# Designed miniproteins, single chains, continued (3), part 102

Each design is a single chain, and the fold is of that chain. pLDDT is the mean over its residues in the fold that is shown.

## One batch from the design tools (miniprotein)

Design m11548
Fold by ESMFold2-Fast:
Structure m11548 (fold): chain A 86 residues (1-86)
Amino acid sequence: GDPVEIAKEGTRESLKEALEALKQGDVGKAATYAGIAYDIADRGGTSGDEDLSKAAEYAGKAYDAVKQGDVEKATEYAKKALEYAE
C-alpha cells in the first residue's frame, strides 16, 4: 500500500545518506542517518511488511557497528538494509 511505499522510500533515502557519510568518514552523520532509517523501517514493518522488518534489522545493526567504530561492518549492514528497502 502507499504507506509501505512511503516507508520504503524514506528508508532508502536515509540509508543512502548514511552510506555517503560512511564514505566520507563522518561516523556521527552515518549513525544519525542509520538511526533514522531504522526508525522509518521499524514503523513501516509494523504493517506486516517483511522487507521493511528486515531493513530495520540491518539498519539497526549498521547503527550499532558505526557506534563501535566498525565502518566496514556498518557499510555492509547498511547495503543489506538498502536491498530490503527496494
Scores: mean pLDDT 87

Design m11549
Fold by ESMFold2-Fast:
Structure m11549 (fold): chain A 60 residues (1-60)
Amino acid sequence: SDAARRALIDRVAAALRQITALQVQQGTITEEEGQAYVDRLSEPLAQAALTGRETARSIG
């Protein structure tokens, strides 16, 4: 459903923001680069997570 996809995009964006904020604090990337990462990766990563959830099977 579209609602589930949107919720995942928001969650992925929040996680990426935390990661990029730490990298900016350490001087590894700029604030602009961090924002670009969130914008570019949030949707693709959410889509990958949805695909992974459906096909994920682990035995341990």
Scores: mean pLDDT 75

Design m11550
Fold by ESMFold2-Fast:
Structure m11550 (fold): chain A 79 residues (1-79)
Amino acid sequence: SILEKLSETAREILEKIERYPEMDKEEQAKAYYEMLKAIENGEVSEEDATFLFQYMARRFPSERIPEEFIELLKKELEE
């Protein structure tokens, strides 16, 4: 299965994406932040990162993420 091909970190991120509809807005923002941080830190391969972004885009378009949390993500990634 696809889960067997993903790294441990990528698999954890995918599990959070799968639970995205069950999360409140704060939990959704944190899950998205963890995904971006893991990718930025090189904890997931380029192939795994591409898969996660494509999966997220298909299930949950980026415009569904609150603007205030996008601002938080930018600030945290820069600092």
Scores: mean pLDDT 66

Design m11551
Fold by ESMFold2-Fast:
Structure m11551 (fold): chain A 82 residues (1-82)
Amino acid sequence: MEEEIEVSLARMAGNIVVNSIRNGKTENIDDDIKLLEKFANSKVPEAREIALKSLKESAEIAEKNGDKKTAKKLRAAYKKLS
């Protein structure tokens, strides 16, 4: 049950970050990355997988949007945590 809550929180965090980048709202990117890093270091494997997937997806969206700086930060976080 606590594990299910952690997974739900990871999904919400991932959705927030992905949607922020999709909408070009990158002013809080460093805090968004820190949020996903917390879940990527979670003791719950499913929460870790969701956080890593969200970092990778967010990096791909940032690259498509031409935001190379944000994409680099997200890829660096993904490499460090995977």
Scores: mean pLDDT 85

Design m11552
Fold by ESMFold2-Fast:
Structure m11552 (fold): chain A 64 residues (1-64)
Amino acid sequence: SSLIKEAEKKIEEAEKLRKEHPDDGALTTLINGLKDAIKNKDEDFLENLLRSYDAYKKRLQEQE
């Protein structure tokens, strides 16, 4: 699925962001959620988590 490939790419990106923000538990929660959604092939949950990640990333960029 193209959605799973996109999620794998976003997980890699989120893990890099987590290294820059080690005290941010929200990034860890999002990464774990994305991994669980991929494992379960839950595309609806995956789409919702990808939207949540994109919104969270935008908020982090606004603070830098």
Scores: mean pLDDT 81

Design m11553
Fold by ESMFold2-Fast:
Structure m11553 (fold): chain A 85 residues (1-85)
Amino acid sequence: MAKVKKAEGRAEGNKATVTVEAEDDSPESIAQVATAAAYGALKGGAKDVRAEQIGPGRMRVTATADSLEQAEKAAKAGIEAALKA
């Protein structure tokens, strides 16, 4: 089970950004946490998600939605999913 050290998110316009940090820098833990965040954002209402490595053990998940309200829901769902990974 991957351990999440940190999960943060924000919404701006129709975009949600979730930044996640794993407690270890193993590729498996990073992938698990990022995948959970992306899946959560999609379930929250996002139509498009992209994950990008921004540093050792850190990933940024960017999601696009139809509105600010949907982007906020996507960010919140993504954070919650990452924390449960």
Scores: mean pLDDT 78

Design m11554
Fold by ESMFold2-Fast:
Structure m11554 (fold): chain A 86 residues (1-86)
Amino acid sequence: MEQVEEAKKLADYAIKNADKLTVDELVEIMRKIAELAPEVARELIGKVLQAFADKKSPEEAGRAYDEAMKILEDVEKQKKLEELLS
């Protein structure tokens, strides 16, 4: 699906530019990845977080990790809610 390919391109962009991105910019990218490809969001966001942790301070990396966990929790809650309404 084109949405999964778009999410992968956003992840690749974030990985390549991790040193130039603010935590807020990274969070926006991670949210878009989760919206475009919820099935692979955990994998793609995991790769993005690893690149960010390698290039940023522990404080910035920790903040990005906390926000990513909230995004992934929302994805799981949405999937569970859709399953319950089926």
Scores: mean pLDDT 82

Design m11555
Fold by ESMFold2-Fast:
Structure m11555 (fold): chain A 92 residues (1-92)
Amino acid sequence: MEEKLQRVIEILEREYMTVEGLSPEQARQLALEDLEETLRVLKELGIDVSKLSVEELLSLVRSTRIAREIAEKLIEIGKAFDEELAKRKALE
């Protein structure tokens, strides 16, 4: 298991450095955070991580990260709309 998780981290680090231009330190930190969050979600869903391949884990980490980034952007948009609504009410 630990060997499998380490391989996933190494592949994600390379991907984040190559695709996103992150430093090795930033890529490693992000890879660890993304893997940890994905493992937490899988555990809550009762999914046995030991039965997943490295490729399946990578796909799940990538999918989880994309979903999180979309959710974070939607929250930012919602906050911006709430602030504009508050400003408009303050002018009346």
Scores: mean pLDDT 78

Design m11556
Fold by ESMFold2-Fast:
Formats: sequence, structure tokens, C-alpha cells
Structure m11556 (fold): chain A 78 residues (1-78)
Amino acid sequence: MDELEQVALQFEEALKNNDYASAQAYIEQLSQLAREYYAPLGEKAAQQAGQLARDIGQAELERHKNPEKFAQEREAAL
């Protein structure tokens, strides 16, 4: 079982429970695990994967913290 998948599920659970401190910690763990997972493909691939995981995690965290803003943006897109 992939540790990356397990931490990703824990991140989703933390967001669902409004545990933003744990969610932030899981973003850092996901970034680190993504970097380790892609390390065999090269240093640039590992760094890119780590950064992408952090960016996605931060975006989801902000979306959960400000659901009103994202509900309004979704309404405007319709």
C-alpha cells in the first residue's frame, strides 16, 4: 500500500473535520513523500512533484476554509 495514498486520505479527513493544523502537516508530508516517490526519475522530477503536491494541498485547504468564496465562483461559472 502506498504511503502517499494513505497520507492523502488523512489530509482529506482532516479537511472534512476542519482540522486545519493537521491538514497543513499532511500537506508537508505529501510534499515530502511525492519528492521521495519521484526521486528515482531524477532530481528535477522529485522537486516538481513535491512542489505540485504542496500547491494542490494549499489550494484545497483554502477552498475548505473559504467555501463561500468558491461557491460564489462556481455560481459565476454557470
Scores: mean pLDDT 75

Design m11557
Fold by ESMFold2-Fast:
Structure m11557 (fold): chain A 50 residues (1-50)
Amino acid sequence: LVVDELNNETEVLALKADADYIITTSGPADGEKVQINYGAFKKEFTVIKV
């Protein structure tokens, strides 16, 4: 589980720092973009639902 900059909790099955997508089973809709902040890590990803 990670928290984006909007304080939305997202269950992440896969996260690639050099990719533009995350794979998740919950949270945002498929194709939606989210920005994830974790420590010094900030990146916008496109959500892919499984």
Scores: mean pLDDT 56

Design m11558
Fold by ESMFold2-Fast:
Structure m11558 (fold): chain A 69 residues (1-69)
Amino acid sequence: SIEKAIEAIEQALQEGKISEEVAEKAKTALKLLEEGNFNEALKELSKIYDKLPEELKAILGETFNEVAA
């Protein structure tokens, strides 16, 4: 779910696993996804994807797959 993905991003930011910039862009991608702007959401996600911990990659990947289905 988008809610769980946002919580995971905020947790990773608090733990110092990602920068504030990465967290902000990831949240923007999720907001675009929630609005139905799938292509723009993917574009924003691609800008920070390689900077994400594996756990966040998994959560965000599942969230995007659930909305795309």
Scores: mean pLDDT 81

Design m11559
Fold by ESMFold2-Fast:
Structure m11559 (fold): chain A 100 residues (1-100)
Amino acid sequence: EVPSLEEFKARVEAQKAAVLRLAEKSEVAGAQMAEEMGRAIEDDIRLWLEGGVPKEVLIERIEYAREQVEALAEELADLPAVVAVLERLSRRLDEIREEI
């Protein structure tokens, strides 16, 4: 079953918290967790596309994810390796949005 918007938001918030926690201890660990967050978000979006979720709902979820990624990149601006991963994810989310 396709995750609800609230389930998706809860997952993104949990992953965001994990990136922040790990980045505080290690930039490398923070960057790795950011990559895992990106993969999980992309996998969810692919599942929703396959599940026939309406374009408007997909755009809303992609926009939410992008806002959270950009906020996280701003918060972690002093960690270039983490920022680079988050910027790539933001660009990938823009590409996916253009495809739908």
Scores: mean pLDDT 84

Design m11560
Fold by ESMFold2-Fast:
Structure m11560 (fold): chain A 66 residues (1-66)
Amino acid sequence: LTPDEKAILRVIAEAGEEGITAEEIHRRTGLSPSTLYKALKSLEEKGLIELVDGRYRLTEKGREYL
């Protein structure tokens, strides 16, 4: 994983099972929207996060990377 992807995974992990919006991840990480959405897409394609009702959550696989 890239450093940005690891930072995003940690922020999502901190949000717990309730999940976290892309807007809040942007605020916590300070990544540009384009960088953030590319990283989120990459993490989803790897099966490390999932988007449910507009909120990102870690998958079981994602938790193993932290």
Scores: mean pLDDT 84

Design m11561
Fold by ESMFold2-Fast:
Structure m11561 (fold): chain A 93 residues (1-93)
Amino acid sequence: SIAEDIEKALKKKSDFEYTKKAYKISLKSLLENVMEPEAIALIETFKEEVLKFKYDKNEAISFLNELKELAEKEDSLKSVKALNDAIEEIKNA
């Protein structure tokens, strides 16, 4: 039914908001502790989940741009590159 489809969509959106918060907190912690390889691994994990259609592509790209601003503030040039590469791969998928 239409009502069931709406309910499923709302739950999926709520789950993604929680996921974004968890990824952002985790990435910030890793970058603040100079754990750059682990930060890049976290970015790659999120990218793979997007490529498996776990999240909406456009919302995922928007979120990756938010993470890019965070990585730029922490002066992690390698994490910024990983985020740019992830965004381009998702756009071309």
Scores: mean pLDDT 84

Design m11562
Fold by ESMFold2-Fast:
Structure m11562 (fold): chain A 100 residues (1-100)
Amino acid sequence: LSEEEKKKIQELLKKLTELKIELEDAVEENDHERFLELLRKAGELLVEIAGLISEEVKKEVEREVEEIIRAAEAGEPLEVVYEKFKELLDKVMEEVDKAL
């Protein structure tokens, strides 16, 4: 990764951390509409980070993001959907660590 790509990843991770706090608040409030809006934004950031690592990681993350969003749209409990999101976030963070 270039220094510019590393800086971009750090900026995106900071935004993602802020969204994670907002997602946790939406789970506590059982606010399905707000959770879905925040989840879509967080998913876009995860895909962008993955794309900076590789096309293969991007495609995998896009697929997992779509599955998590569909679970939320299907009315799965927000706590369950949020756990799936955290697992994907951890996976993306592992790929970032390997790429740096």
Scores: mean pLDDT 86

Design m11563
Fold by ESMFold2-Fast:
Structure m11563 (fold): chain A 82 residues (1-82)
Amino acid sequence: SIKEQLKKEFEEAGIEIPDETLELLAEAIKNKDDELYSLLIEKILIEIALKNPEKFGLDEKDIEYLKKELEEIKKKIEELKK
C-alpha cells in the first residue's frame, strides 16, 4: 500500500505523520493530483520545522512566518477538497 510505504519512510526519517495526512497523500498520488500532493508535502515540512525550531536555527520571526504560511497552505488544501 502507498500509505503504508509512506508511513514507513517517514518513520525511518524520525517523522511522525498523522494517519489523516497519510490518507490524503495516498489519495493525491492515486488521483495524480500534483497540486494537492505538493501542498501536503509543504505542510509536512513546515510542521517538522515548527516542532524542532532550534534544529533549523529558527527565531521567533521565522516561526511566525512559517505559522502564517501553514495557515495559507491549509486554506488552499480545503479549497481543493471542494
Scores: mean pLDDT 79

Design m11564
Fold by ESMFold2-Fast:
Structure m11564 (fold): chain A 75 residues (1-75)
Amino acid sequence: SLEAALARLLHILRGYARLSSGHEVEFTPALREHAAAVLRENGLDVAAALEVLLADYQPTLRLPPGASLPRVLGL
């Protein structure tokens, strides 16, 4: 479901932001709706949605050296 995919996506993004920047991501209603729209556009594919959203959160979600995005995000 969209609700399950969105919950997982936001959980992974929050965890990754803490690991990469030491800060928690604040998901406003506008950001949550954007994430939901990206999931709808990508057939509820959490991995595909993550790639799109990472472009928007580049300052906080940068990969550490040697890290694999799917591995770090638990995908």
Scores: mean pLDDT 63

Design m11565
Fold by ESMFold2-Fast:
Structure m11565 (fold): chain A 66 residues (1-66)
Amino acid sequence: MDEEIERVAAEAGLYPEGVRRVVEMIKNGEIDKETAVKLIAQALVDSGKADEETARELAERVVSLA
């Protein structure tokens, strides 16, 4: 799990701690998976880190870790 978190974070240009926190929030029921995907994808697009398709793919990979 930790190696997958670090890999996804590196590919998305995010901090591993941030990715880990989102996974924990999903597991704790603080946010549902669908909402997490939308928020992460939108943030990546808005920051210019990824296009819409790549952002969704990266967001889904983050959420799949939960």
Scores: mean pLDDT 77

Design m11566
Fold by ESMFold2-Fast:
Structure m11566 (fold): chain A 111 residues (1-111)
Amino acid sequence: MSAEEKAAVLARAKELEEKGKIKIEVDGNTATITVKDDPELIQRAHRIATVLEQYPEVTVEVDGNTITITLKPDARAKYPELTAEVLAAAFALGVEEGVEVLNELLRKITA
């Protein structure tokens, strides 16, 4: 992923946070995404979490409207562009725009 593509992804995720749909908190290799307490939005977040959990680079934990994504140390060494911040942004865009957007972004980061 180019620096320009990365900046665009992060900017789009920030727009979703500014709209009050999601809240993203990053601590080292862990990203915590809290979605608005809306049954439809929570259902979409759970679907995206299920897809993301299939990726060997991360662990995903779901607790109601809170999704915790942890980047494995080996994954960061293999894919330097893969950060918890970028993972949180890709997850947020997946929730808003669909599974195909999540998969496309992860493909570009892990290429």
Scores: mean pLDDT 82

Design m11567
Fold by ESMFold2-Fast:
Structure m11567 (fold): chain A 83 residues (1-83)
Amino acid sequence: SAAERAAERAREAGRRGDAREAARYGVEAGRASGEEYGEIGGGAGEGLALLSAAVGIVAGDPEGGARNAARAAENAARGETRV
């Protein structure tokens, strides 16, 4: 599905510590999940990916932020709104 493809891209960005790209693909996974599983859950998934990346960057741990954003994307692709 589109959500699974976006989650895989977020996972790859997370593996290389790219918080910005992990958040970008996490948002895409949340949007695609919203179309498949429901818009409220999709919007929450988008927010979790963005917040995870932003918190990691602000805390001086962008790699941790990238991994958390990727995890949020993977969970969104399964219809789950969590990190």
Scores: mean pLDDT 77

Design m11568
Fold by ESMFold2-Fast:
Structure m11568 (fold): chain A 85 residues (1-85)
Amino acid sequence: MEEAERLREGLQRGLRAAAELTSRITGKKVEAEAEIRQEGDKYIAKITITADGETTVIEGVAETVEEAIEKAAEKAEAYLRELAA
């Protein structure tokens, strides 16, 4: 539980930095927020990205919180790179 929250905070910091960089490159207002939940023996990392009022939700699912975060972060980074292109 405490480890999941610590990892979520780390992910949130990384997402804020990536969203700020994407905002500067694109000239759009880009924001990102992270949430982690547990369903049975799986963890779900949910990333919500808002760009100029449009919201995209990205999820990573894995048996560990670390893997769920990694999956969600990879997808979010790919999406932010698409926005910056």
Scores: mean pLDDT 81

Design m11569
Fold by ESMFold2-Fast:
Structure m11569 (fold): chain A 99 residues (1-99)
Amino acid sequence: MEELKKRIEAVREYADGVFDTLRRLAERELKDDPEGLARVQAKIDETRAKVDELIEQARKALENGDYEKAKKLIDEARSLVDEAGAEVVTEIQRLRERR
């Protein structure tokens, strides 16, 4: 239980750090492209909402004693952050190249 609680907190901190970095990158790289910036920010917000949902589900699974489900949801949340990070960086690069 204690170890899984720490893993949930670690994934949350990791996600917050990644999304903050992506927002700063988008604001810097797309400052002259308000439409592209809005689109990238919407993608970050959508992904953050999904990650928050997975973290909440992991917490509920842990409270119900379903440790295997909690572990799986923690891993899914981490993977979603990594995948979304790569996708957002690619989209920022694409938007820059089209200007």
Scores: mean pLDDT 85

Design m11570
Fold by ESMFold2-Fast:
Structure m11570 (fold): chain A 90 residues (1-90)
Amino acid sequence: SKADEYFKQAQKYADEALEYAERADELAKKDPSVQPLADEAGRKAGDALYYLVQAQGYSGRGDTKSAEDYLELTKKYLEEAKRLLEEAEK
């Protein structure tokens, strides 16, 4: 169902955000030369989790448009976090 796909997507985004936050924290602690990129990646992952919580809240209230907008923000912030982590890992 559409709700099942939404739930799977939300769970995937939550898992990605946690993974990126953990990778960012480890990089920042181990390599001072990439710490600014790692710190920014961690912040982007945290922002993605915040937006995901907002999306779930709006979805629970039946506000599909706001839920979709916040899922799009979640995706955008996860993509930015991944880009920064990949740059830091070079």
Scores: mean pLDDT 84

Design m11571
Fold by ESMFold2-Fast:
Structure m11571 (fold): chain A 85 residues (1-85)
Amino acid sequence: MEEAIEKIRKIAEEYPEVRRLAEYLIEGLKALEEGDFKKASEYIAHAVGETLRVMAEGSEEEKKAALEMLKIYNKASEEILEKLK
């Protein structure tokens, strides 16, 4: 998880327009690790809305950054959920 959060933060430092998406993904990962699925689902709902905004309004580089953060999130969330089993 810590490595995933660091990677997401690094992308957000390079692309300020995706910082809010990064914040939602990071807080979602923390909520998942705590086992707070309701809080995690709320952050993911916000992350979906922010992703759609970036896809509509962002540059090509910002869109790629958003998709890369989502890939990092998906892998980290799967690893967290496996530990909770």
Scores: mean pLDDT 85

Design m11572
Fold by ESMFold2-Fast:
Structure m11572 (fold): chain A 94 residues (1-94)
Amino acid sequence: SKQEKIIELIEEHKEKVVEILEKNGELDLARYVRTMMDLLIHEVREHNLSSEEVVENLEKLLETIKKEYPHIDEKAWEEIEKETKELIEKLREI
């Protein structure tokens, strides 16, 4: 189903971003991202969020992280941005 595909993509992205953050010592941010992604998965399951709505939530999360964690390692941030853009492209194909 479209819903299951969206959830699988978010779960895969969650684990990738959390791993990047943990490798860079950003443990609090890793927990925050895991929590926010789990909430997004819940919204997809319970409220049938569209791919477009999921993309909007991901873009807002990325902006929030950049604003609130400006001192995150630049290479880690670039890797997170790349992974997030790849997820957004995949979601737009659903």
Scores: mean pLDDT 87

Design m11573
Fold by ESMFold2-Fast:
Structure m11573 (fold): chain A 88 residues (1-88)
Amino acid sequence: PLPALDERQRALAREARAIHLALLRPKMTPEEFERALEIGELTEEEVRRMEAAGVGRDDLDAVRAELAELLGFPRERVEADLAALRAV
């Protein structure tokens, strides 16, 4: 259902932002980190949770891949399915 898809899509996008910010935090000033939290609409607790979980680049890539699949990507699969439907 569309509402469930929207909720999951938003949750995965938020998780991806939190992981990305956790990976960047060691390279940031406290002021840059606060600004990034505001822009991403994240809490420090969410970022700290990702840091505590030991997230790396692979975790960020995995969440992004899951979000892409939830959005109906890879596009090539969607295009193949549409082409098959048009053939009938």
Scores: mean pLDDT 70

Design m11574
Fold by ESMFold2-Fast:
Order: sequence, then C-alpha cells, then structure tokens
Structure m11574 (fold): chain A 90 residues (1-90)
Amino acid sequence: KAKEIVRKAAEEMLKILDEYDSGKITKEEAVERFRRIGTEALVEASKLPKEERDYVLKALQKLGDLFYKYLNGEISKEEFKAEVEKIVEE
C-alpha cells in the first residue's frame, strides 16, 4: 500500500504538470491540485504502520520539492521524470 500511495501521487502530479504545460491550467491551479493530492495521500498514509507512513511522508516531501523546482523552471521535464521514477522505485 505505501508504494501504491506514492506511485498514485506521482502519477497524479505528472497529470497536473501535463495540463499546466499544455496551458489548460494556471500555475496557481496546479499548486492547488497538487496540495489536494498531497492531502489525500497523507490521509491514506495515516492508516498505515509507522514505518510505512514514514516512507510515504519522505517520498511525498521529495515529490513536492521536485514539483516546485519544475514549476520554477529549475529542472527540465526529462530530469523531473527521471527523479520521480527514482522516488517511486525507492
């Protein structure tokens, strides 16, 4: 379940960024949608044992850092996808 929560959050985040890149949503809308995904993932993680919960929390923090770096133009989409893959395979 812990890895499934992280993978789902990562996939939803990638969908948000695809909508942002295609001009369908604003940066503010992308941030708001990402916050909702994070909240849903934290609710699911709250029902897991401490070890699995800690894993999800660390992974979500890393995903959040990458999300904002991408929105700020600090990393390429290729680097972003590679880093996300490392997190979900960790």
Scores: mean pLDDT 82

Design m11575
Fold by ESMFold2-Fast:
Structure m11575 (fold): chain A 69 residues (1-69)
Amino acid sequence: GAMAAQRARNVETTDLANLGADNLEKMAKKAEEAGIRKPVEVEIPVIDADGNVSYRKVKVAELEPEPAP
């Protein structure tokens, strides 16, 4: 029924988000190893199969400019 279709869609969305998060984390680690940038932790919303929203911490390369004026 409808719940099965909803769960399938939620799983697909979650898998896509997790794949993106994993790729960002790998890139951040590579940049850190190269000494280019230190990884910054960000929280990415992930929707579980049950429709629950959870946040996954992922290390990404710093995208914001320095806070210096």
Scores: mean pLDDT 62

Design m11576
Fold by ESMFold2-Fast:
Structure m11576 (fold): chain A 59 residues (1-59)
Amino acid sequence: ELEKVIEEYKKALDEMIKAMKKLRSVPPEDQEAQEKYREEVKKAGNKFLEAKRKIDELL
């Protein structure tokens, strides 16, 4: 039970970090890629916050 929540949190954190790295690697000249990866960061951030809330409820 707790292990599953921790795994979900780690996965969400990893996805967020990967999305942020992708956004940082995009040249500012590439507006389309910048918008695409900003959206990925928002989606990953939302998943991370949801997973964090589940952990906070267990603490």
Scores: mean pLDDT 79

Design m11577
Fold by ESMFold2-Fast:
Structure m11577 (fold): chain A 61 residues (1-61)
Amino acid sequence: MDKKIQEDIDVAMARMAISVSKISGDKKEALDFLKKMLTKDLSPAAKEVLREAIKRIEEEL
């Protein structure tokens, strides 16, 4: 139970980070920010959400 709640919270935080990264309007700044978020102690599911976002931005470059 606790793991599921923490996973949901971490995923929500990852999605919030992705939204914040879009505020700068610069894809390179967004990538740097999201890569920095990957170094934080987040659940594996949250890290996968961040990696997917990073890959999507890299594909647009």
Scores: mean pLDDT 76

Design m11578
Fold by ESMFold2-Fast:
Structure m11578 (fold): chain A 100 residues (1-100)
Amino acid sequence: SREEEGRRVVEAVEAAMREFVAAVTAADPSAAPYAEKLREQTVEGVRWAMESENRAIYLGATGGLTVIHASSLALGLSPEAGKVAVDKAGEVRRTLEEMV
C-alpha cells in the first residue's frame, strides 16, 4: 500500500540521517546540534514529499537541499569533519534517489 511504502521510505531516511548525525558528531561534537537540525528538516521534507503527487520531484529536491545544507555546515568544520558531512549527505541523497 502507499501507506506502507511511505513508512518504509521515512524509516530508511531516518536511519540514513541517524548515521549522518552519528558520523558528523564523532568527527566534530560541536556540530551535533546542526547535524540534528538537518536530520529533523530532511525527515520532515520526506514526510511532506510522500503526501505529494509530485513525490519524485520533492524527494529529489529534499536530497539536493540536504547536500547543500551539509556543504554549508562543512564550511564551519575542520576539513576532515567537513568531508564526513558532505560524504554522508551524499549517501542520504542516493538513498532518496533510489526511492523514486
Scores: mean pLDDT 85

Design m11579
Fold by ESMFold2-Fast:
Structure m11579 (fold): chain A 70 residues (1-70)
Amino acid sequence: EEFEEAKRYAEELADKAGLSPQVKEAILRNLEAIAEQEGRVPSKEEIESLVKMAKLGEQDAAAVRARRAA
């Protein structure tokens, strides 16, 4: 299935990027949301963008946690 190929591609990119299992799950959830909302399989470009944003998000999450320390 086309969507299964998209998920495999996302997992491979996430593994190469060294993303955590939780972040991989978030990326897969985003792919599912796109498929449900638009009735289509995300492109490789979209998957690459999601992985890049996830890398930035991990850095930003650390900064936000430091700021919100209570």
Scores: mean pLDDT 73

Design m11580
Fold by ESMFold2-Fast:
Structure m11580 (fold): chain A 86 residues (1-86)
Amino acid sequence: SPSKEELELEITISMSLIALSVAILDPSASPEEKEVLRRLADAISKLTDLKKVEAALKALLEALSIPDPEERLEALRELLDEVEAA
């Protein structure tokens, strides 16, 4: 059986992929939000530290839950800057 940490990471990845798919397919999502999400996916995919991956994916899920489009875009941009600096 997978470890508790491995299972938690798998759940986080699954939730993040579902949330990303919903956000990208949303016809009301701005082109700017879609570009930031694409860049975040690329930046996270280049992380080699599993703890940094988990933290970034959890932060992504929190940002995607923000109902206001402008506040959500600001949160996503801040997360992108943090991930690209890592």
Scores: mean pLDDT 79

Design m11581
Fold by ESMFold2-Fast:
Order: C-alpha cells, then structure tokens, then sequence
Structure m11581 (fold): chain A 61 residues (1-61)
C-alpha cells in the first residue's frame, strides 16, 4: 500500500543522510585534530622561549 512505500522511502532517506552526516563528522574531527596538532607545535615553541626567559631570571635572582 501507499503507506508501506512511503515507509521504505523514508528509511532509505534516513540511511543516506545518516551516512553523509557520519562521513562529514569524521572529516570535521580529522581537520580539528590537525589544527590542534599545529597549535601544540606552536605552543611548544612558546613554552621553550618562556623557559629560556625563566632560566635567565632565575640566574639573576
């Protein structure tokens, strides 16, 4: 009947959208992780510079 056909179509639409959303979320998480990795490298450089300044200050004290 018309109801059963509508239900089948709805299930197919949901399955397709679910997969698209999942793939999109995975890509977004990968990009986010890559961004965090770059930020970690930049912060590590900043920490190294600050540690040098702290050592110089400790020598002066």
Amino acid sequence: NAYDEQLKKRREDIAKRSKELEDENIKAFQEYIDGLQKSIEELQTAIDELNKKIEELRKAL
Scores: mean pLDDT 86

Design m11582
Fold by ESMFold2-Fast:
Structure m11582 (fold): chain A 72 residues (1-72)
Amino acid sequence: LAEAVAARLARELRELGVDEATARAIADYVKSLPAEEALARARELLAGAPEELRQRAIDVVRGAHTMLALLS
């Protein structure tokens, strides 16, 4: 289940315009780290992205955390 959520998150981030390496890193953080730490690392990786992309990407990451909480 965590693998499926991480794969979906990486795909959604790429569809928003996040590069593949960054999308994979964020998905791996969501899978392996506590939600707060994963969000902090995602913000660091997205620091160079436009504000609109950062906001949408963080919303997608929050959705993945919610999905993992419901499935765990």
Scores: mean pLDDT 81

